# Designed miniproteins, single chains, continued (5), part 92

Each design is a single chain, and the fold is of that chain. pLDDT is the mean over its residues in the fold that is shown.

## One batch from the design tools (miniprotein)

Design m19183
Fold by ESMFold2-Fast:
Parts: structure tokens; C-alpha cells; sequence
Structure m19183 (fold): chain A 64 residues (1-64)
């Protein structure tokens, strides 16, 4: 099983691809953009945020 950091890294990579991928669905683009926005905001406020913390905050934002 991948670690939280590995999962977050893959999600970020997928999000970057989905932003400019013409085959990405609207839902994928929305989720990907949201993940990137939250990730960039968290990294700007807390440059030392861990992958686990980032993942937890994204999950809270989308899944309550």
C-alpha cells in the first residue's frame, strides 16, 4: 500500500494532468483544481506541511 505522502503526490500529479487534459471529465477537473488550490494555499501558509496533513485537509474539504 502506498504511504499518505505517495498518495498525495499521485493526486497532485493527476490534478496537474487533469487541468490541461482535454479527455478529463468535468468532475475530474473540478476535483483536481480544488486539490491544487487547497494544496497551494496550505503550502503557501505552511511550507513545512506534511503529505499526511495535506491529505487530511483535502479529505475534510471534500468529504467532511
Amino acid sequence: RPSDRQVVRQMLDDSRRARYDPNASPDQRRVSQGFLDVSNDLLRRNPNVTGSELFSRVVRMYYS
Scores: mean pLDDT 66

Design m19184
Fold by ESMFold2-Fast:
Order: structure tokens, then C-alpha cells, then sequence
Structure m19184 (fold): chain A 116 residues (1-116)
């Protein structure tokens, strides 16, 4: 009962993160989250689902910080942190570089729009 309730909560949370990234135009990130959730569900791996939720949440926090900061050193730290999270989500180095570049571009567009 407790394990099933936790699984249902984690699935709902991860689907929410995937939809958020999709709405931001980060479709490859959304697709990777959904792929990894499906794999973890098929294996009944709650630990993997918890890790995916942690990684997705941390990536959202990084995105929010990227929208709010103009400090070049802080932006580079956040970029490197986002890349490592994307790699942990299952992206290759090349795919993670492409995904982080898109993440940075989306964050900058939102920051610029909010400043206008």
C-alpha cells in the first residue's frame, strides 16, 4: 500500500516535470524523462523513480536560477550542473551539450521577456 502510493505520487510528479519541459520547448528532455520513467515502472524500481524525480526537480531549480541570474560565473556553474544532471538522466555528452544549450537559450528568452 505505502509503496504503491509512493509509486503513484512519483509517476504524477515526473509526468508534471515532463509536461513542464515540453511546454518550454525542451522536448528531448521531456521525452528522456518519460522513457526513463517507463523503464523504472516496468522493472518496479522505486529507487530509480526517486532518483529521476530528484534529478528532474534539480534541473527545474537550475532553470529557475538561469531565468533570474545575469552573473556569467554563476551561469557557467549552472550550465555545468545542468549538463551533469542531463548525463545522469541518460544523455550522452554530445546530447547533454545540445540539451543544455537549448535550456540556456529558453531561460535567456524568458529572462529577456520578463525584463521588457
Amino acid sequence: AAAQAERDRLVAQLEGYAELFKELGLTKVADKIREKVEEAQAQGDIAAMRELARLASELVDIFVELVTTTDPEKREELRNKAKEILKKLGFSDEEADEAVQKLMEVAERIRAARAA
Scores: mean pLDDT 86

Design m19185
Fold by ESMFold2-Fast:
Structure m19185 (fold): chain A 60 residues (1-60)
Amino acid sequence: SALEEKVTERLVERFGVSRELAERAVEDAIAFLEAFGMPINEKRLVPLAETFLEVELRSR
């Protein structure tokens, strides 16, 4: 979706990570929001995707 692409691009630009890693963080964030019945919007998706990306970067 346009929202997923926009958030992915922001993560690549802000963290300097690969597009593949950013896409995984966005997918994990969407899965989390869906699991908890939360609406998928930019205000919720961005901070959650950033959190998942930070956790992934710390584990490497």
Scores: mean pLDDT 83

Design m19186
Fold by ESMFold2-Fast:
Structure m19186 (fold): chain A 119 residues (1-119)
Amino acid sequence: SPGLEEVRKHAEEIADKLGLPDEVKEMIVLAAESVYLILREHVDPETAKERAIAIADLLAQFAKRALEEHGLSLEQVKRLIEAVVLTVKFIALLEPDASIEDIVAFVKRTAERELERLK
C-alpha cells in the first residue's frame, strides 16, 4: 500500500532525525505500520496515514525522552511503544468518531503515564 510505505518512510526519517538507536528506530517503524493497519479498519487511507504519521512523531519524541532524560532500557522503551499502540487500538475500537486531537491527547497521556511508571 502506498500509504503504508509513506508511514514507514516517515517513521524511519523522524527516528534518524532524532538520532535514535537502530533497535528503537525499528520498533517505531513497526509500531507506526501497526497503527496504520489498525486505523485502516475504521477510516479512509488518507486519514489513517495522517494519524499514523502523527503517532510516529509522538513515539519518536517519547522514545528519545525515555532514553536520554530517564535512562530507560531498550526493553522499557519497547513497553512504552507497545502501550501506545494498544491505546490507539482501544480508541479506534471504542471511540471511532475520535478526532486526531483526541487521539493525540490520549497517546500523550498514555506515554507520560508509562514514563512515570517505568522510572
Scores: mean pLDDT 85

Design m19187
Fold by ESMFold2-Fast:
Structure m19187 (fold): chain A 95 residues (1-95)
Amino acid sequence: LKEIMDEVIKKLKEFSKTASPELQKIIDKFIEEMKEVRDKLEKGEITPEQAIREITLLATKAFLEGYDAGVPEDELRKALNIVSEGVDKMAEELA
């Protein structure tokens, strides 16, 4: 599970280098929030299922922030797809 989170963080960091400044800020904030979720999971403060739920809610919030900020849908969709693929892999690992 943590390995999948690390993969998502790495892919988002790589993608953010080519993103608009506004989307880069949103991605950077989301990465920090994901690191907090990962830290809570490592400390046993939350369950794996709670971690997946938190990441999903954070991704939804980030998407809405980007949409409201006028970030192009194609750029938002690329970032969201990285997160969604990771969430799907995490959910499959728990099943």
Scores: mean pLDDT 85

Design m19188
Fold by ESMFold2-Fast:
Order: sequence, then structure tokens, then C-alpha cells
Structure m19188 (fold): chain A 76 residues (1-76)
Amino acid sequence: MTEEELKEAFEKALEDAKELVKRREEVLAQEKYTGSESARKQAELAEKIMNTDEEEKLRELIEELYKLIEEQVAKR
């Protein structure tokens, strides 16, 4: 892959992560989990994902976010 192709792939992954975070925020608002430990952790991860420009770190944050989403759904 060229550096340009790698950059485009990274930007697309970031946009996908933003969409996932947005959808999760809507679900949390409906379920009224605002102020819970899980909700705060998800918000913190969302902020880190939005501000991360390192591909390796972005992958770790996205994986952690997926785990929290699954945990939140399972614990309802």
C-alpha cells in the first residue's frame, strides 16, 4: 500500500468509529444510562477515538468500545 492509501484507510476507519460512537450515544440517551460508570467510560473512549491519529492506538480503542457496547447490552 502507498502512504496515501494507508491514510485513506485510516480516515475511513475513523469515520466508521465516529458513526458507531454516535449511534451508541443515541442508545444511551434512550436507556437513561447517563452518569453510570459504563456511560462515562464509553464517553471517554469516544473522545480518545475522535482525537487519535495513530492507527495502532485507534484499533485498540475501537476494540475496547465494542466490548463496552456488548457489556452494556448484556447488562440491561
Scores: mean pLDDT 65

Design m19189
Fold by ESMFold2-Fast:
Structure m19189 (fold): chain A 71 residues (1-71)
Amino acid sequence: MEELKERLDRLIEEAARLARSPDFDVGVQAALVLMEAAILKNALDQGKISEEEFKEGVERLEKRLAEVRAA
């Protein structure tokens, strides 16, 4: 679990950095990833999702952020 939380924290930091991009499309996509990461963290904190669902969410967002970086 702690490894997944660390991965999410790193994802949030990277997405926040990319959201400040002078490229509007990159900034918008990164901001959307950042919002989804915040929703995922809140859902875990409220006990609304399992550890497995949290892992799937983190992996999905990491993949999306990688696509934003490649664009």
Scores: mean pLDDT 82

Design m19190
Fold by ESMFold2-Fast:
Structure m19190 (fold): chain A 78 residues (1-78)
Amino acid sequence: ALTPAEIDELAAQLVAAKAALEAVLAKEETLKAQAAKDGAEGEKKAAELIAELRRALAAAEAGLEAARAYVEELQARQ
């Protein structure tokens, strides 16, 4: 079984991982700005990459939320 300290450390790691995903979402706005400078072809390519990235990030965020809820449940039982 995990100690309360180990559970707290895992919770901190999950928060850090969520922050990293938010940083990647911020890059989406940067890609949109860069694509606007490259014209219609660049905008189309950026939109496709952004759509794929957003789907992958949404799935990863859902997984992290589930893991976070599990850690909080374990903490509540301690």
Scores: mean pLDDT 69

Design m19191
Fold by ESMFold2-Fast:
Structure m19191 (fold): chain A 91 residues (1-91)
Amino acid sequence: MQEEIAAFFRRAMDIFETLLPEVEELAETPEERARLESTALAAATSAALLAEKYGLSEEEALRIAREIFEKAVREGVPVSEVVRRIKEELE
C-alpha cells in the first residue's frame, strides 16, 4: 500500500510537471500562477486516478490531464465536471 501510494504520487507529479510550461505562459501575476498550479495539480491527480482505475496508458493519462486543464482554465469548466464527463466516456 505505501509503495503503491508513492508510485501514484510520482505519476501524478510527472503529469503535473508536463503542465507547468502552460501555467508559465498563462500566468500574469503570482496569484494567478498559484491558482493555475492548483488547477494543474487537480488535473494531474484526476488523470492519474482515472488511469489507475481504467488501466490507461501514460500517453492517455497525459492527454486527459491536458484536456481537464484546458477546459478548466480556457473554458471555465470545473475540474470535477470535466472528470465526470471523461469517466462517463470510459464507462
Scores: mean pLDDT 82

Design m19192
Fold by ESMFold2-Fast:
Structure m19192 (fold): chain A 81 residues (1-81)
Amino acid sequence: DKLLNLALFLGVEFEVKEAIKKKDFKKAKEYIEKGAEERIKELDELKKKGKISQEVADIMKKNIEEALKEALKLIEELEKK
C-alpha cells in the first residue's frame, strides 16, 4: 500500500490507517501534515547537533516534502471513491 508506506515514512502509519478505516479523510490528511512537520523538526535537531550535514538535511527535507505531496494526493483520490 503506497499511502501506508508514505505514512510509515512520516511516522504516522497507525494513525492514518485508522483514519482511513473510519473514512475520516480530513483527519488522515491532518496526520500526514503533522508527520511531515515532526520529521522536518527532527532533521533540524540532528543538523544542530552536527549528526548530519546540510547536504543530507536538504535531501531528506526534499524527500519529506515529496512524500507529503504524494500522500495528500492519494488521500484525495480515496475521498473521491
Scores: mean pLDDT 86

Design m19193
Fold by ESMFold2-Fast:
Structure m19193 (fold): chain A 91 residues (1-91)
Amino acid sequence: SLAEQQKRQIEALRAIYEAHREEIARRLAERYNVPLEEALEGLDKAVAAMEKAIEKAEEYNRLDAAERVYQELLELFRLLGLDPAVVEPLR
């Protein structure tokens, strides 16, 4: 189902974030000239929003909300210069 596909995409993105958290936070801090602690807080909030989107997709069958959070995180990672292969788990 689309909900199952979306859940797998978000779970894969979370795994990528967990594996690269320090690198992503450092690049965000450098690019926007913000303290590392602020970058980490912002990224943690984004990951929490992603987890909430998974829950909403499952509970209410609202794939549009989950997709928006996924796309926002993909855009952020692309702006930070991560390899598309790391950012887009399916391709």
Scores: mean pLDDT 67

Design m19194
Fold by ESMFold2-Fast:
Structure m19194 (fold): chain A 110 residues (1-110)
Amino acid sequence: MLSPELQRAIDRARELAKKALEKAVERWKKGETPVPGSGPSYTLGVDEAVAFELITESNSGKKIAVGVGFAAVRVSPDKVLIVTVAYYKIETDGKVEEKELPPTFLEVDV
């Protein structure tokens, strides 16, 4: 079982990832495609969470919208765990697929 703090971090990252995907889908419906690297720089504090959206188009003409949430949790005095949750939506020939990627974890020495 996950610690309550880690589970809370996952839940925050997941909620923010879903909201970011919804924003990406709205932008996609309006015909907007963000330029890669035009987003703001983020500094993530301990016990903070942040999300961003990404819209891209594959070489095959598939439109891909992604919402990504990040949450940071201190797991020891010298280590922070960054939790990442991503949702993606892919449209191919009028068919829409939406999926959650499994949470990923990155330990960072601080």
Scores: mean pLDDT 68

Design m19195
Fold by ESMFold2-Fast:
Structure m19195 (fold): chain A 82 residues (1-82)
Amino acid sequence: MAAIEQARQRAAEATQEINQVAADVQKALEEARLLSPDEAARLGTKHTLEGSQRMVEAARQRLKAEDTRAALEAKARAEAAA
């Protein structure tokens, strides 16, 4: 039961973080509109295809890395103390 509860909380946090990144990307696209129409379209496409995907992936990777890092740190501390 506890494992399911923890998984649900982690999933909710990941969703929240991804939504924040998506909002930041939309803001950047709106700022790009201040440029020429051609440059704005080019920058917008970059944010939509490369930038947004990279930001979302980075947010997910950070969450996964935190779990992995915590596990490795605990193991390293146990080994160092031995």
Scores: mean pLDDT 60

Design m19196
Fold by ESMFold2-Fast:
Structure m19196 (fold): chain A 88 residues (1-88)
Amino acid sequence: SDVQVILEVEAHLTLLRMLAFVDPSLTVQEILDRFKKFFEQMKPELSPELQDLMNETIEKLSKAKTLEEALEIIDEGLDRLQQLRQQL
């Protein structure tokens, strides 16, 4: 279901957020690479709206210069996912 797919994306972003919080050596590039790989794996199951949201998040992460900026982008993505889920 669309709800299950949104929950899987939320779980992945929450995991990345947690890793960034507990590992100060983690780079923005590593977060970006992990999320891109997850996106490619999920692509066949994504609605157009969810695909657009994930693409926008990837584009923002690619421009992030600090781990703090990456965390803000992840939090924004999580907020948007929650809004999409509430509309279903």
Scores: mean pLDDT 86

Design m19197
Fold by ESMFold2-Fast:
Structure m19197 (fold): chain A 61 residues (1-61)
Amino acid sequence: AEERAWEAIRELLRLGKEHPEVAEFTMSAAARAAGLVLRGDYERGLKVAEEGLKEAKEKIK
């Protein structure tokens, strides 16, 4: 769970770096997800990162 959450956060930040138009959104979502993971809430952190990825990908299209 923890490892998967960090992988999702890294993917979210990579997407923002490649698509500057969603960078502010992806950075915000990554910060929220990372905060949850650092507090030990891996399940909710992963969910926030995955939902952020889904929304960012929809915004790019």
Scores: mean pLDDT 82

Design m19198
Fold by ESMFold2-Fast:
Formats: structure tokens, sequence, C-alpha cells
Structure m19198 (fold): chain A 61 residues (1-61)
């Protein structure tokens, strides 16, 4: 389902960020995968908003 795809994208983004991949590269990879999956603009906005929250949470530490 779309929800499962979104959860996988978020899990992959978090794992890459925790492994020390720069946020810019992680965002670029997420955008490329969303394009590959044919996500709607609304779905893309939701995913990117959550990725931004993950980045913020990790940088707060």
Amino acid sequence: SVADQQQQLLADARARLEAGVPPDEVVAAVVAEMDRLGMSPEQRFQVLAQVSEIIRDLLEK
C-alpha cells in the first residue's frame, strides 16, 4: 500500500541519517524514490515533512 511505501521511505531515511549520510543526500534519495513510485504532490509533501522532522530530531542531539 501507499502507507507501507511511505513507512519504508521514512525508515530508510532515518537509517541513512543515523549512518552519517548528509541530510542533502538523504533528501535527494527520498525525492528520487518518490518520483520512481509515482507519488502524488500531497503524498510527497507528507513524506518530506516527516523526513524534515527526523532530520530536526537527530540534529537536536
Scores: mean pLDDT 82

Design m19199
Fold by ESMFold2-Fast:
Structure m19199 (fold): chain A 64 residues (1-64)
Amino acid sequence: SAMEKEAFEKAVEYARELAAKLASHYPEGTVKIEEIDEYTVKGTVTDKEKTFVLVVDGRYFLLE
């Protein structure tokens, strides 16, 4: 539905923003954004010695 699509798009945008902020501290690192399901996105920031993972559930945005 339109609400589910909007929630997912907000989750993707939020995950990208958080991953970008984290990646700014690891300039030799890589950023990967993955769609896990209809509501959930996973951001991974990997540096030589460390991997940071964040998971965003778009259903949070449906609750407002």
Scores: mean pLDDT 70

Design m19200
Fold by ESMFold2-Fast:
Structure m19200 (fold): chain A 78 residues (1-78)
Amino acid sequence: IEEIKNSKEARLVRRRVDENGIAFLTLELDNGYGVVLQYQVHPSNRDWDEDLSFVLPSSSILSMIERGEAKIVGVWKV
């Protein structure tokens, strides 16, 4: 979570749903870190693997985590 707090913007790189129906967002932060978020509410019948990029303020991502809509499950240095 510190990596997100120390960034201004995140680029959505990937959406995916795993074999158990759990949705994940892969983000690249403007500070040289990548993050994977697990979505805590079930997506509708959308194919999340097909739409790859837009930019979000890091504050929006932090708000999503604070609301319990997502949790961090992976962090790496890009």
Scores: mean pLDDT 68

Design m19201
Fold by ESMFold2-Fast:
Structure m19201 (fold): chain A 119 residues (1-119)
Amino acid sequence: SLVDEAKGAFNAVADAIEEALRQGLSPLELVERAIRALEEYAKANPKAPKYLVQGLLRSLDQVRAEVEANPEWSPREAAIKALEALSATISLYLHFENVKETDIQELNEEIYERALRIR
């Protein structure tokens, strides 16, 4: 399902972000790891929706630019910014694809819980 594809892509990126935090990586390195995780997810899952993947890549590129503009940001702040950007992109995509509100809400709750653990 589109929810399963969105959840898979989100989990791959979130896992990479959490691992980067555990390794003590810089904000920029963390976002670069997130981008690579998404690229590897797309490569391993060629049936993943192209517009979803491209939207997520664009949102992470935007976060990378924000991290470069804000050298004072902590890795944790960069991680939260990345998760917020992914959440917004996923919610918008699933709404336009007419996914049920209850399924979108459940995924958003999982994203929010991961963000709270990092914050």
Scores: mean pLDDT 89

Design m19202
Fold by ESMFold2-Fast:
Structure m19202 (fold): chain A 58 residues (1-58)
Amino acid sequence: SHMDQQIQQIIDDYRQQIDSYDKQMDDPSNSRQQQIQYSQRMRDIGIRTSDDIQQIRD
């Protein structure tokens, strides 16, 4: 269905963003503050992705 295709696109976009942040977090030159910021952004992206999927399913 179109809904399933839209959800899949959202998931694919999420995976690309998380992969990018994972690579940044693996940098040993990162400060503790930068690590916290990356973790918060990843969490925010996860919440937004879940909300977007819920809105499509509703």
Scores: mean pLDDT 81

Design m19203
Fold by ESMFold2-Fast:
Structure m19203 (fold): chain A 100 residues (1-100)
Amino acid sequence: KREEAEKLVEEAERLALEAARLLDESEDLRIQEAAALAVMQVAVARLSEDLKERAEGIKRAAEHLKKAAEEVEDEELSKRVKELAERAIELAEEAIKLVE
């Protein structure tokens, strides 16, 4: 169960970072700032030795990315970021359930 939770956290982390990379392609400085903050949140979460704390951090970063995507005028970019962020949230939530 712990190894399964670790894999879910790693995948959620990967998806959140991919979503942030896509948001950074926006010419809107406010959206780029949101992407940078999410990357920082993921980096901080990675420092946690507690898997639940790490998963909660990744979930917060992904929720922030999803919210930023709502302000993206490019509909394709917005949709892709939301899909990646939503998947990251789902995986992080599943990891939290496995370690509780």
Scores: mean pLDDT 85

Design m19204
Fold by ESMFold2-Fast:
Structure m19204 (fold): chain A 66 residues (1-66)
Amino acid sequence: MEVSHGQAGRAAASVLDDAQAKAVAGALSENQTGETVSARQVEEAALKAGLSREQARAVAEAAAAL
């Protein structure tokens, strides 16, 4: 599913600490210029930010649940 950058940021903040959520938001802004991102793109951004596969999946699932 497609989610907004704001929804992706809220999902990250709900399952990650502030520093990790900021890193994911930065990776999304550098790699995605559209208004929406897919769950796959959220997961890829979290992995690029240095998060584990389990954390990346949790953020993507939280974004999809919004």
Scores: mean pLDDT 73

Design m19205
Fold by ESMFold2-Fast:
Structure m19205 (fold): chain A 97 residues (1-97)
Amino acid sequence: LRELELEAQLLHLLLSEATEEELEAALERIAEELGLPVAEVRRRYEELKRRTEDKSREELIEELMELQVKIAELVLKLNPEEVEQVRKELEAARAKS
């Protein structure tokens, strides 16, 4: 679960187009929230950037949405119908933005 939350937060940060200063502050916040060393969170962020280098922004948004659905499924112990409802709500939020 914590691995999925980390991945989702880092992917969201990557999509946010943060400045260098905003990026450092966000990495420190994520580290504190998840109880991880800042160095580990920074390493995972660089690894994510490298892994997703050839992916489009749209593909990254889809990956983030799937991670959010998976986190909700695990945290809330959702059944398949509830998972579909969460997916629809996230898609609606995306369309509104």
Scores: mean pLDDT 75

Design m19206
Fold by ESMFold2-Fast:
Structure m19206 (fold): chain A 76 residues (1-76)
Amino acid sequence: MDLLSAALSLAYREQGLSPGELNRLARKVTDAVEEAGEDRKDQEQAIRDALASVLGEERADEIVKRAVELVERGEA
């Protein structure tokens, strides 16, 4: 699983977001990752910033940390 998919999956489960909020979050995070390019650190920062704008900084940090762990271990 890529970092984007891992982060979105975690956000969906932890926040109980409405369908509209999930769609907005998915679009915002996807756009941010595409703009960041292929560098992992830039992608992590872009995902964190996008998530923080919707979920807040504390939750965004936790989700990004967990998503990186899932990707590094090859888990989906």
Scores: mean pLDDT 75

Design m19207
Fold by ESMFold2-Fast:
Structure m19207 (fold): chain A 85 residues (1-85)
Amino acid sequence: SEEEKERIRQEILDRVGATVDEMLAAAREKGLPEEDIVRLLNRAADEFNRILKEIDEKGLTREQALKRVDEAISRLRAEFERLLA
């Protein structure tokens, strides 16, 4: 249903937002260049927008959507840790 799709989208947005806030706080504490932060955020936005589009167009289940989000967050965290090294 459209209500179910919207619920899944909101859950993803909340989860992604929490992850981004955590990473931004850590990046600022470590003194990462703004250019690196912006690049990372833009890449994350592109990946998550693609997932949201798939939910709308392909009717992904909550489990399928969350799996894609978890995989994207894992990749994002790995790239972030590389920038902190």
Scores: mean pLDDT 79

Design m19208
Fold by ESMFold2-Fast:
Structure m19208 (fold): chain A 81 residues (1-81)
Amino acid sequence: SFPSEEEIDESTARLIVGVTNSIRPSIERKAQEGDTDSLQSSLSSLQSLIDLASKLSNEKAKEEAVSVLTSEKQFVQDALS
């Protein structure tokens, strides 16, 4: 059967959240090590994921994914300050 828009958006949001959670320990380690080049690369990757999440048509899925990504992006920006 054809999946619903809600099911597609929920699956996409779940994937984005899962990826963000899986890379968080690596980002935290890079911040502790002062690896500015890797943190800049992580910032670019997080922005690309935010741009992708912002295209979700389901408002709740969009808000969940963007919220998680924005929190991680803020951590990286603070670490680069």
Scores: mean pLDDT 83

Design m19209
Fold by ESMFold2-Fast:
Structure m19209 (fold): chain A 91 residues (1-91)
Amino acid sequence: MKVSLLLMDESGDIIVAMLPAETEEAFLEEAELVARIAVKKGERMIVRIVADTREAAERAGERLKEIAEKYGLEVVRVEAEGNTVTVEVAP
């Protein structure tokens, strides 16, 4: 499994690009870090998830949604397009 996480603001400016996660454990650690950064920013943020397959991207998006909600973020939108899932979060 290879999953890349990118944290952007509403304008599409890159805030953080995570190293590709090769394992589910690495992905979960990176997803938690991205969620914590979004909380600290205190504004609407976009997380772009790119995976090797559509199924991996969709699963990663579901896990990121769970983690974001755990940290008190509102999941505003989840959109899947090919091997990419975009998750919009708000404080």
Scores: mean pLDDT 85

Design m19210
Fold by ESMFold2-Fast:
Structure m19210 (fold): chain A 90 residues (1-90)
Amino acid sequence: LSEEEIEKIEEIAEEIKELVREDESLSPEDQEELEELLEEFVKAVREGNKYEALKKLQEINKLLVEKVKNMETYQKLYKLLAEMREIVEK
């Protein structure tokens, strides 16, 4: 991945964090877990570990499916995850 693509991933990850913080259905504990997974994902991307990055995206999606009760919020989050996946799978 280029530095520009990594920067875009970091920007999307920050957008996900903000969106989740605004969602009343997620507990502070679930928000913290999501932020940890996003940090691990970005680290894997920066290290060029595509396998680990995709694994972290799957874990993030699982958390969002289980914890995000608002369907509109989930749809926005899923779209952002899909965008990050497309960048990683290049």
Scores: mean pLDDT 82

Design m19211
Fold by ESMFold2-Fast:
Structure m19211 (fold): chain A 79 residues (1-79)
Amino acid sequence: SEMERRREVINRSVREYLRGLTEEEIRRRLEEMKKDPSRRAAYIVLSTAVEKYGSYLAALGRLLGLEEEEAEELERELR
């Protein structure tokens, strides 16, 4: 279906984007967001996801639309 095709495109795009990032780069961006009051809501959402998934890459992958298993697999691939 068109919806399944759109999901595949999103998953592929998110995976490609995250392959270009390190855990340390994502952590650094999160720390920068923490210092900016205008990004407080985004900081809370991302930091909560990091606490839940135990990984910056998995958390960001989930927020960008990956399934839980896909985010865990990507984290494993990028370590």
Scores: mean pLDDT 74

Design m19212
Fold by ESMFold2-Fast:
Structure m19212 (fold): chain A 61 residues (1-61)
Amino acid sequence: MSEGERIARLFEELSRAQEALLKEHGTSLSPEERRALNIALLRELAARLDLPEHLTQQLLA
Protein backbone atom coordinates (compact mmCIF):
# COMPACT_ATOMS: atom_id res chain seq x y z
CA MET A 1 0.00 0.00 0.00
CA SER A 2 1.39 3.40 -0.97
CA GLU A 3 1.76 6.26 1.54
CA GLY A 4 -1.12 8.11 -0.16
CA GLU A 5 -3.32 5.02 0.13
CA ARG A 6 -2.47 4.70 3.85
CA ILE A 7 -3.34 8.38 4.43
CA ALA A 8 -6.65 7.94 2.56
CA ARG A 9 -7.44 4.86 4.67
CA LEU A 10 -6.52 6.80 7.84
CA PHE A 11 -9.15 9.44 7.06
CA GLU A 12 -11.75 6.77 6.15
CA GLU A 13 -11.15 4.90 9.43
CA LEU A 14 -11.06 8.15 11.41
CA SER A 15 -14.41 9.26 9.93
CA ARG A 16 -16.01 5.92 10.88
CA ALA A 17 -14.51 6.08 14.39
CA GLN A 18 -15.79 9.65 14.87
CA GLU A 19 -19.31 8.59 13.79
CA ALA A 20 -19.14 5.68 16.27
CA LEU A 21 -18.12 8.09 19.06
CA LEU A 22 -21.06 10.39 18.31
CA LYS A 23 -23.44 7.41 18.26
CA GLU A 24 -22.11 6.00 21.56
CA HIS A 25 -21.61 9.22 23.54
CA GLY A 26 -23.63 11.90 21.74
CA THR A 27 -23.23 15.09 23.76
CA SER A 28 -21.99 13.27 26.91
CA LEU A 29 -18.37 14.21 26.17
CA SER A 30 -17.09 17.77 26.68
CA PRO A 31 -15.52 19.50 23.65
CA GLU A 32 -12.07 19.08 25.25
CA GLU A 33 -12.66 15.35 25.90
CA ARG A 34 -13.88 14.86 22.30
CA ARG A 35 -10.77 16.60 20.95
CA ALA A 36 -8.43 14.50 23.13
CA LEU A 37 -10.21 11.27 22.10
CA ASN A 38 -10.06 12.21 18.39
CA ILE A 39 -6.32 12.91 18.68
CA ALA A 40 -5.80 9.54 20.41
CA LEU A 41 -7.80 7.79 17.66
CA LEU A 42 -5.79 9.51 14.92
CA ARG A 43 -2.51 8.40 16.51
CA GLU A 44 -3.71 4.82 17.03
CA LEU A 45 -5.05 4.48 13.48
CA ALA A 46 -1.89 6.04 11.99
CA ALA A 47 0.24 3.54 13.95
CA ARG A 48 -1.90 0.60 12.73
CA LEU A 49 -1.48 1.83 9.13
CA ASP A 50 2.30 2.14 9.61
CA LEU A 51 2.48 5.88 8.94
CA PRO A 52 5.70 7.74 9.92
CA GLU A 53 5.61 9.73 13.18
CA HIS A 54 6.42 13.01 11.40
CA LEU A 55 3.28 12.66 9.23
CA THR A 56 1.04 12.03 12.25
CA GLN A 57 2.54 15.09 13.97
CA GLN A 58 1.92 17.16 10.81
CA LEU A 59 -1.72 15.99 10.67
CA LEU A 60 -2.18 16.97 14.34
CA ALA A 61 -0.68 20.45 13.83
Scores: mean pLDDT 72

Design m19213
Fold by ESMFold2-Fast:
Structure m19213 (fold): chain A 71 residues (1-71)
Amino acid sequence: DIDELLAQLASEDEAVLLAALLALEPHVGRHSTRILQALLRLPPELKERLARLLPQIRSPALVDLVRAAIP
């Protein structure tokens, strides 16, 4: 369920956040707009956490979405 994964992007636990990001990789093609919107809505503190996890993301398409959401 993509809605569950998107909710986990707001997790304070970096392991939960990383697991959610990796689980979102196969969904990027169908749900890129929803994923980008969820990432853009995160507060700056959580976006800093995303930046630290960026090297662990395997999907180039997901990396591009995360980079687009980080100012």
Scores: mean pLDDT 81

Design m19214
Fold by ESMFold2-Fast:
Structure m19214 (fold): chain A 55 residues (1-55)
Amino acid sequence: MATITYLGKTYELKVGDEIEINGAKLKLLSVTKTKAKLENLVTGEILEIPRNLTL
């Protein structure tokens, strides 16, 4: 399990889990020491959230 903070909200996700945030359907692709990589399943866009910037 990975704990990710996105837009001030904390989420517990496993790689391959899907979550809906603000109408965007996101899938967790990978977690590293420095960032989490998510795919927007609606647009196909890859989002990288720097772990050092997760609040």
Scores: mean pLDDT 70

Design m19215
Fold by ESMFold2-Fast:
Structure m19215 (fold): chain A 73 residues (1-73)
Amino acid sequence: SKMEEAKKLLEEVAKLLNLPESIVKHLETLIETDPKKAAETLRKLLGLDDKSRPFKGPEEALKKAKELIELLE
């Protein structure tokens, strides 16, 4: 299911970026209850809402995060 795929992508992003467990749990709940809000929260958390700001992390994390956001939208 899309929800299972989204959760798996979130776990992979969380591992690559060392996201706190509390944030991961919050995002998992948003994926289940409000996927569009989960996408917005991820964009803000990762600085993807500001195109002038360079992403400070591995390219693999950025790729998986974008895939996750598209899946949630």
Scores: mean pLDDT 80

Design m19216
Fold by ESMFold2-Fast:
Structure m19216 (fold): chain A 83 residues (1-83)
Amino acid sequence: MKEEIEKEIEKLIEEIEKLFEEAIKKAEEAGDEEKKKLLLLMRESAKPHIEKAKELAKEGKLEEALELLKGLLKIIKEELEQL
């Protein structure tokens, strides 16, 4: 169970990073410099939350880390859909 939750945490972090990478690349290909700037700022704003989740996981608070990342991913998906 612990190993499974740790794998899920890793996958969520990768999914968040991948969403930003894809969104930034699309904005860059479209020449949308304003959207690219907003996406870069959103990615920077997400970093402290990802680091907090990593710290919680290191402390053995795996469920808290998982919930934090799930919440973050949901917010990011919602914000990206509005752009």
Scores: mean pLDDT 84

Design m19217
Fold by ESMFold2-Fast:
Structure m19217 (fold): chain A 100 residues (1-100)
Amino acid sequence: MEKEKEKKEKELIEEMAKIAKETLLKKLKSESFVDALQEALAAIYQYLEEKEPNLEREEKDRLMAEALLKALKEIKSKIPEKDHPTLENAIEELKKFLEE
């Protein structure tokens, strides 16, 4: 049962990370990095609410943070250089949240 829970969490994180990457890259064409990041958070929250509506809020926040951190790390090379300071700040804030 523990292995199945870990696999399920990993699959949720991978899918949310994919949604976040696609949303960020699409929105960055017409919006600021901060606005694109908020849209990505909204998209992964909607996905998680649809797939796992009964998850405790703390667990949802953790899974979303892990997914977003993964997405930001994977797309770093595709982000405009001008947005890198904001990107690095977001990555550091997510890391601190996950260490709590």
Scores: mean pLDDT 81

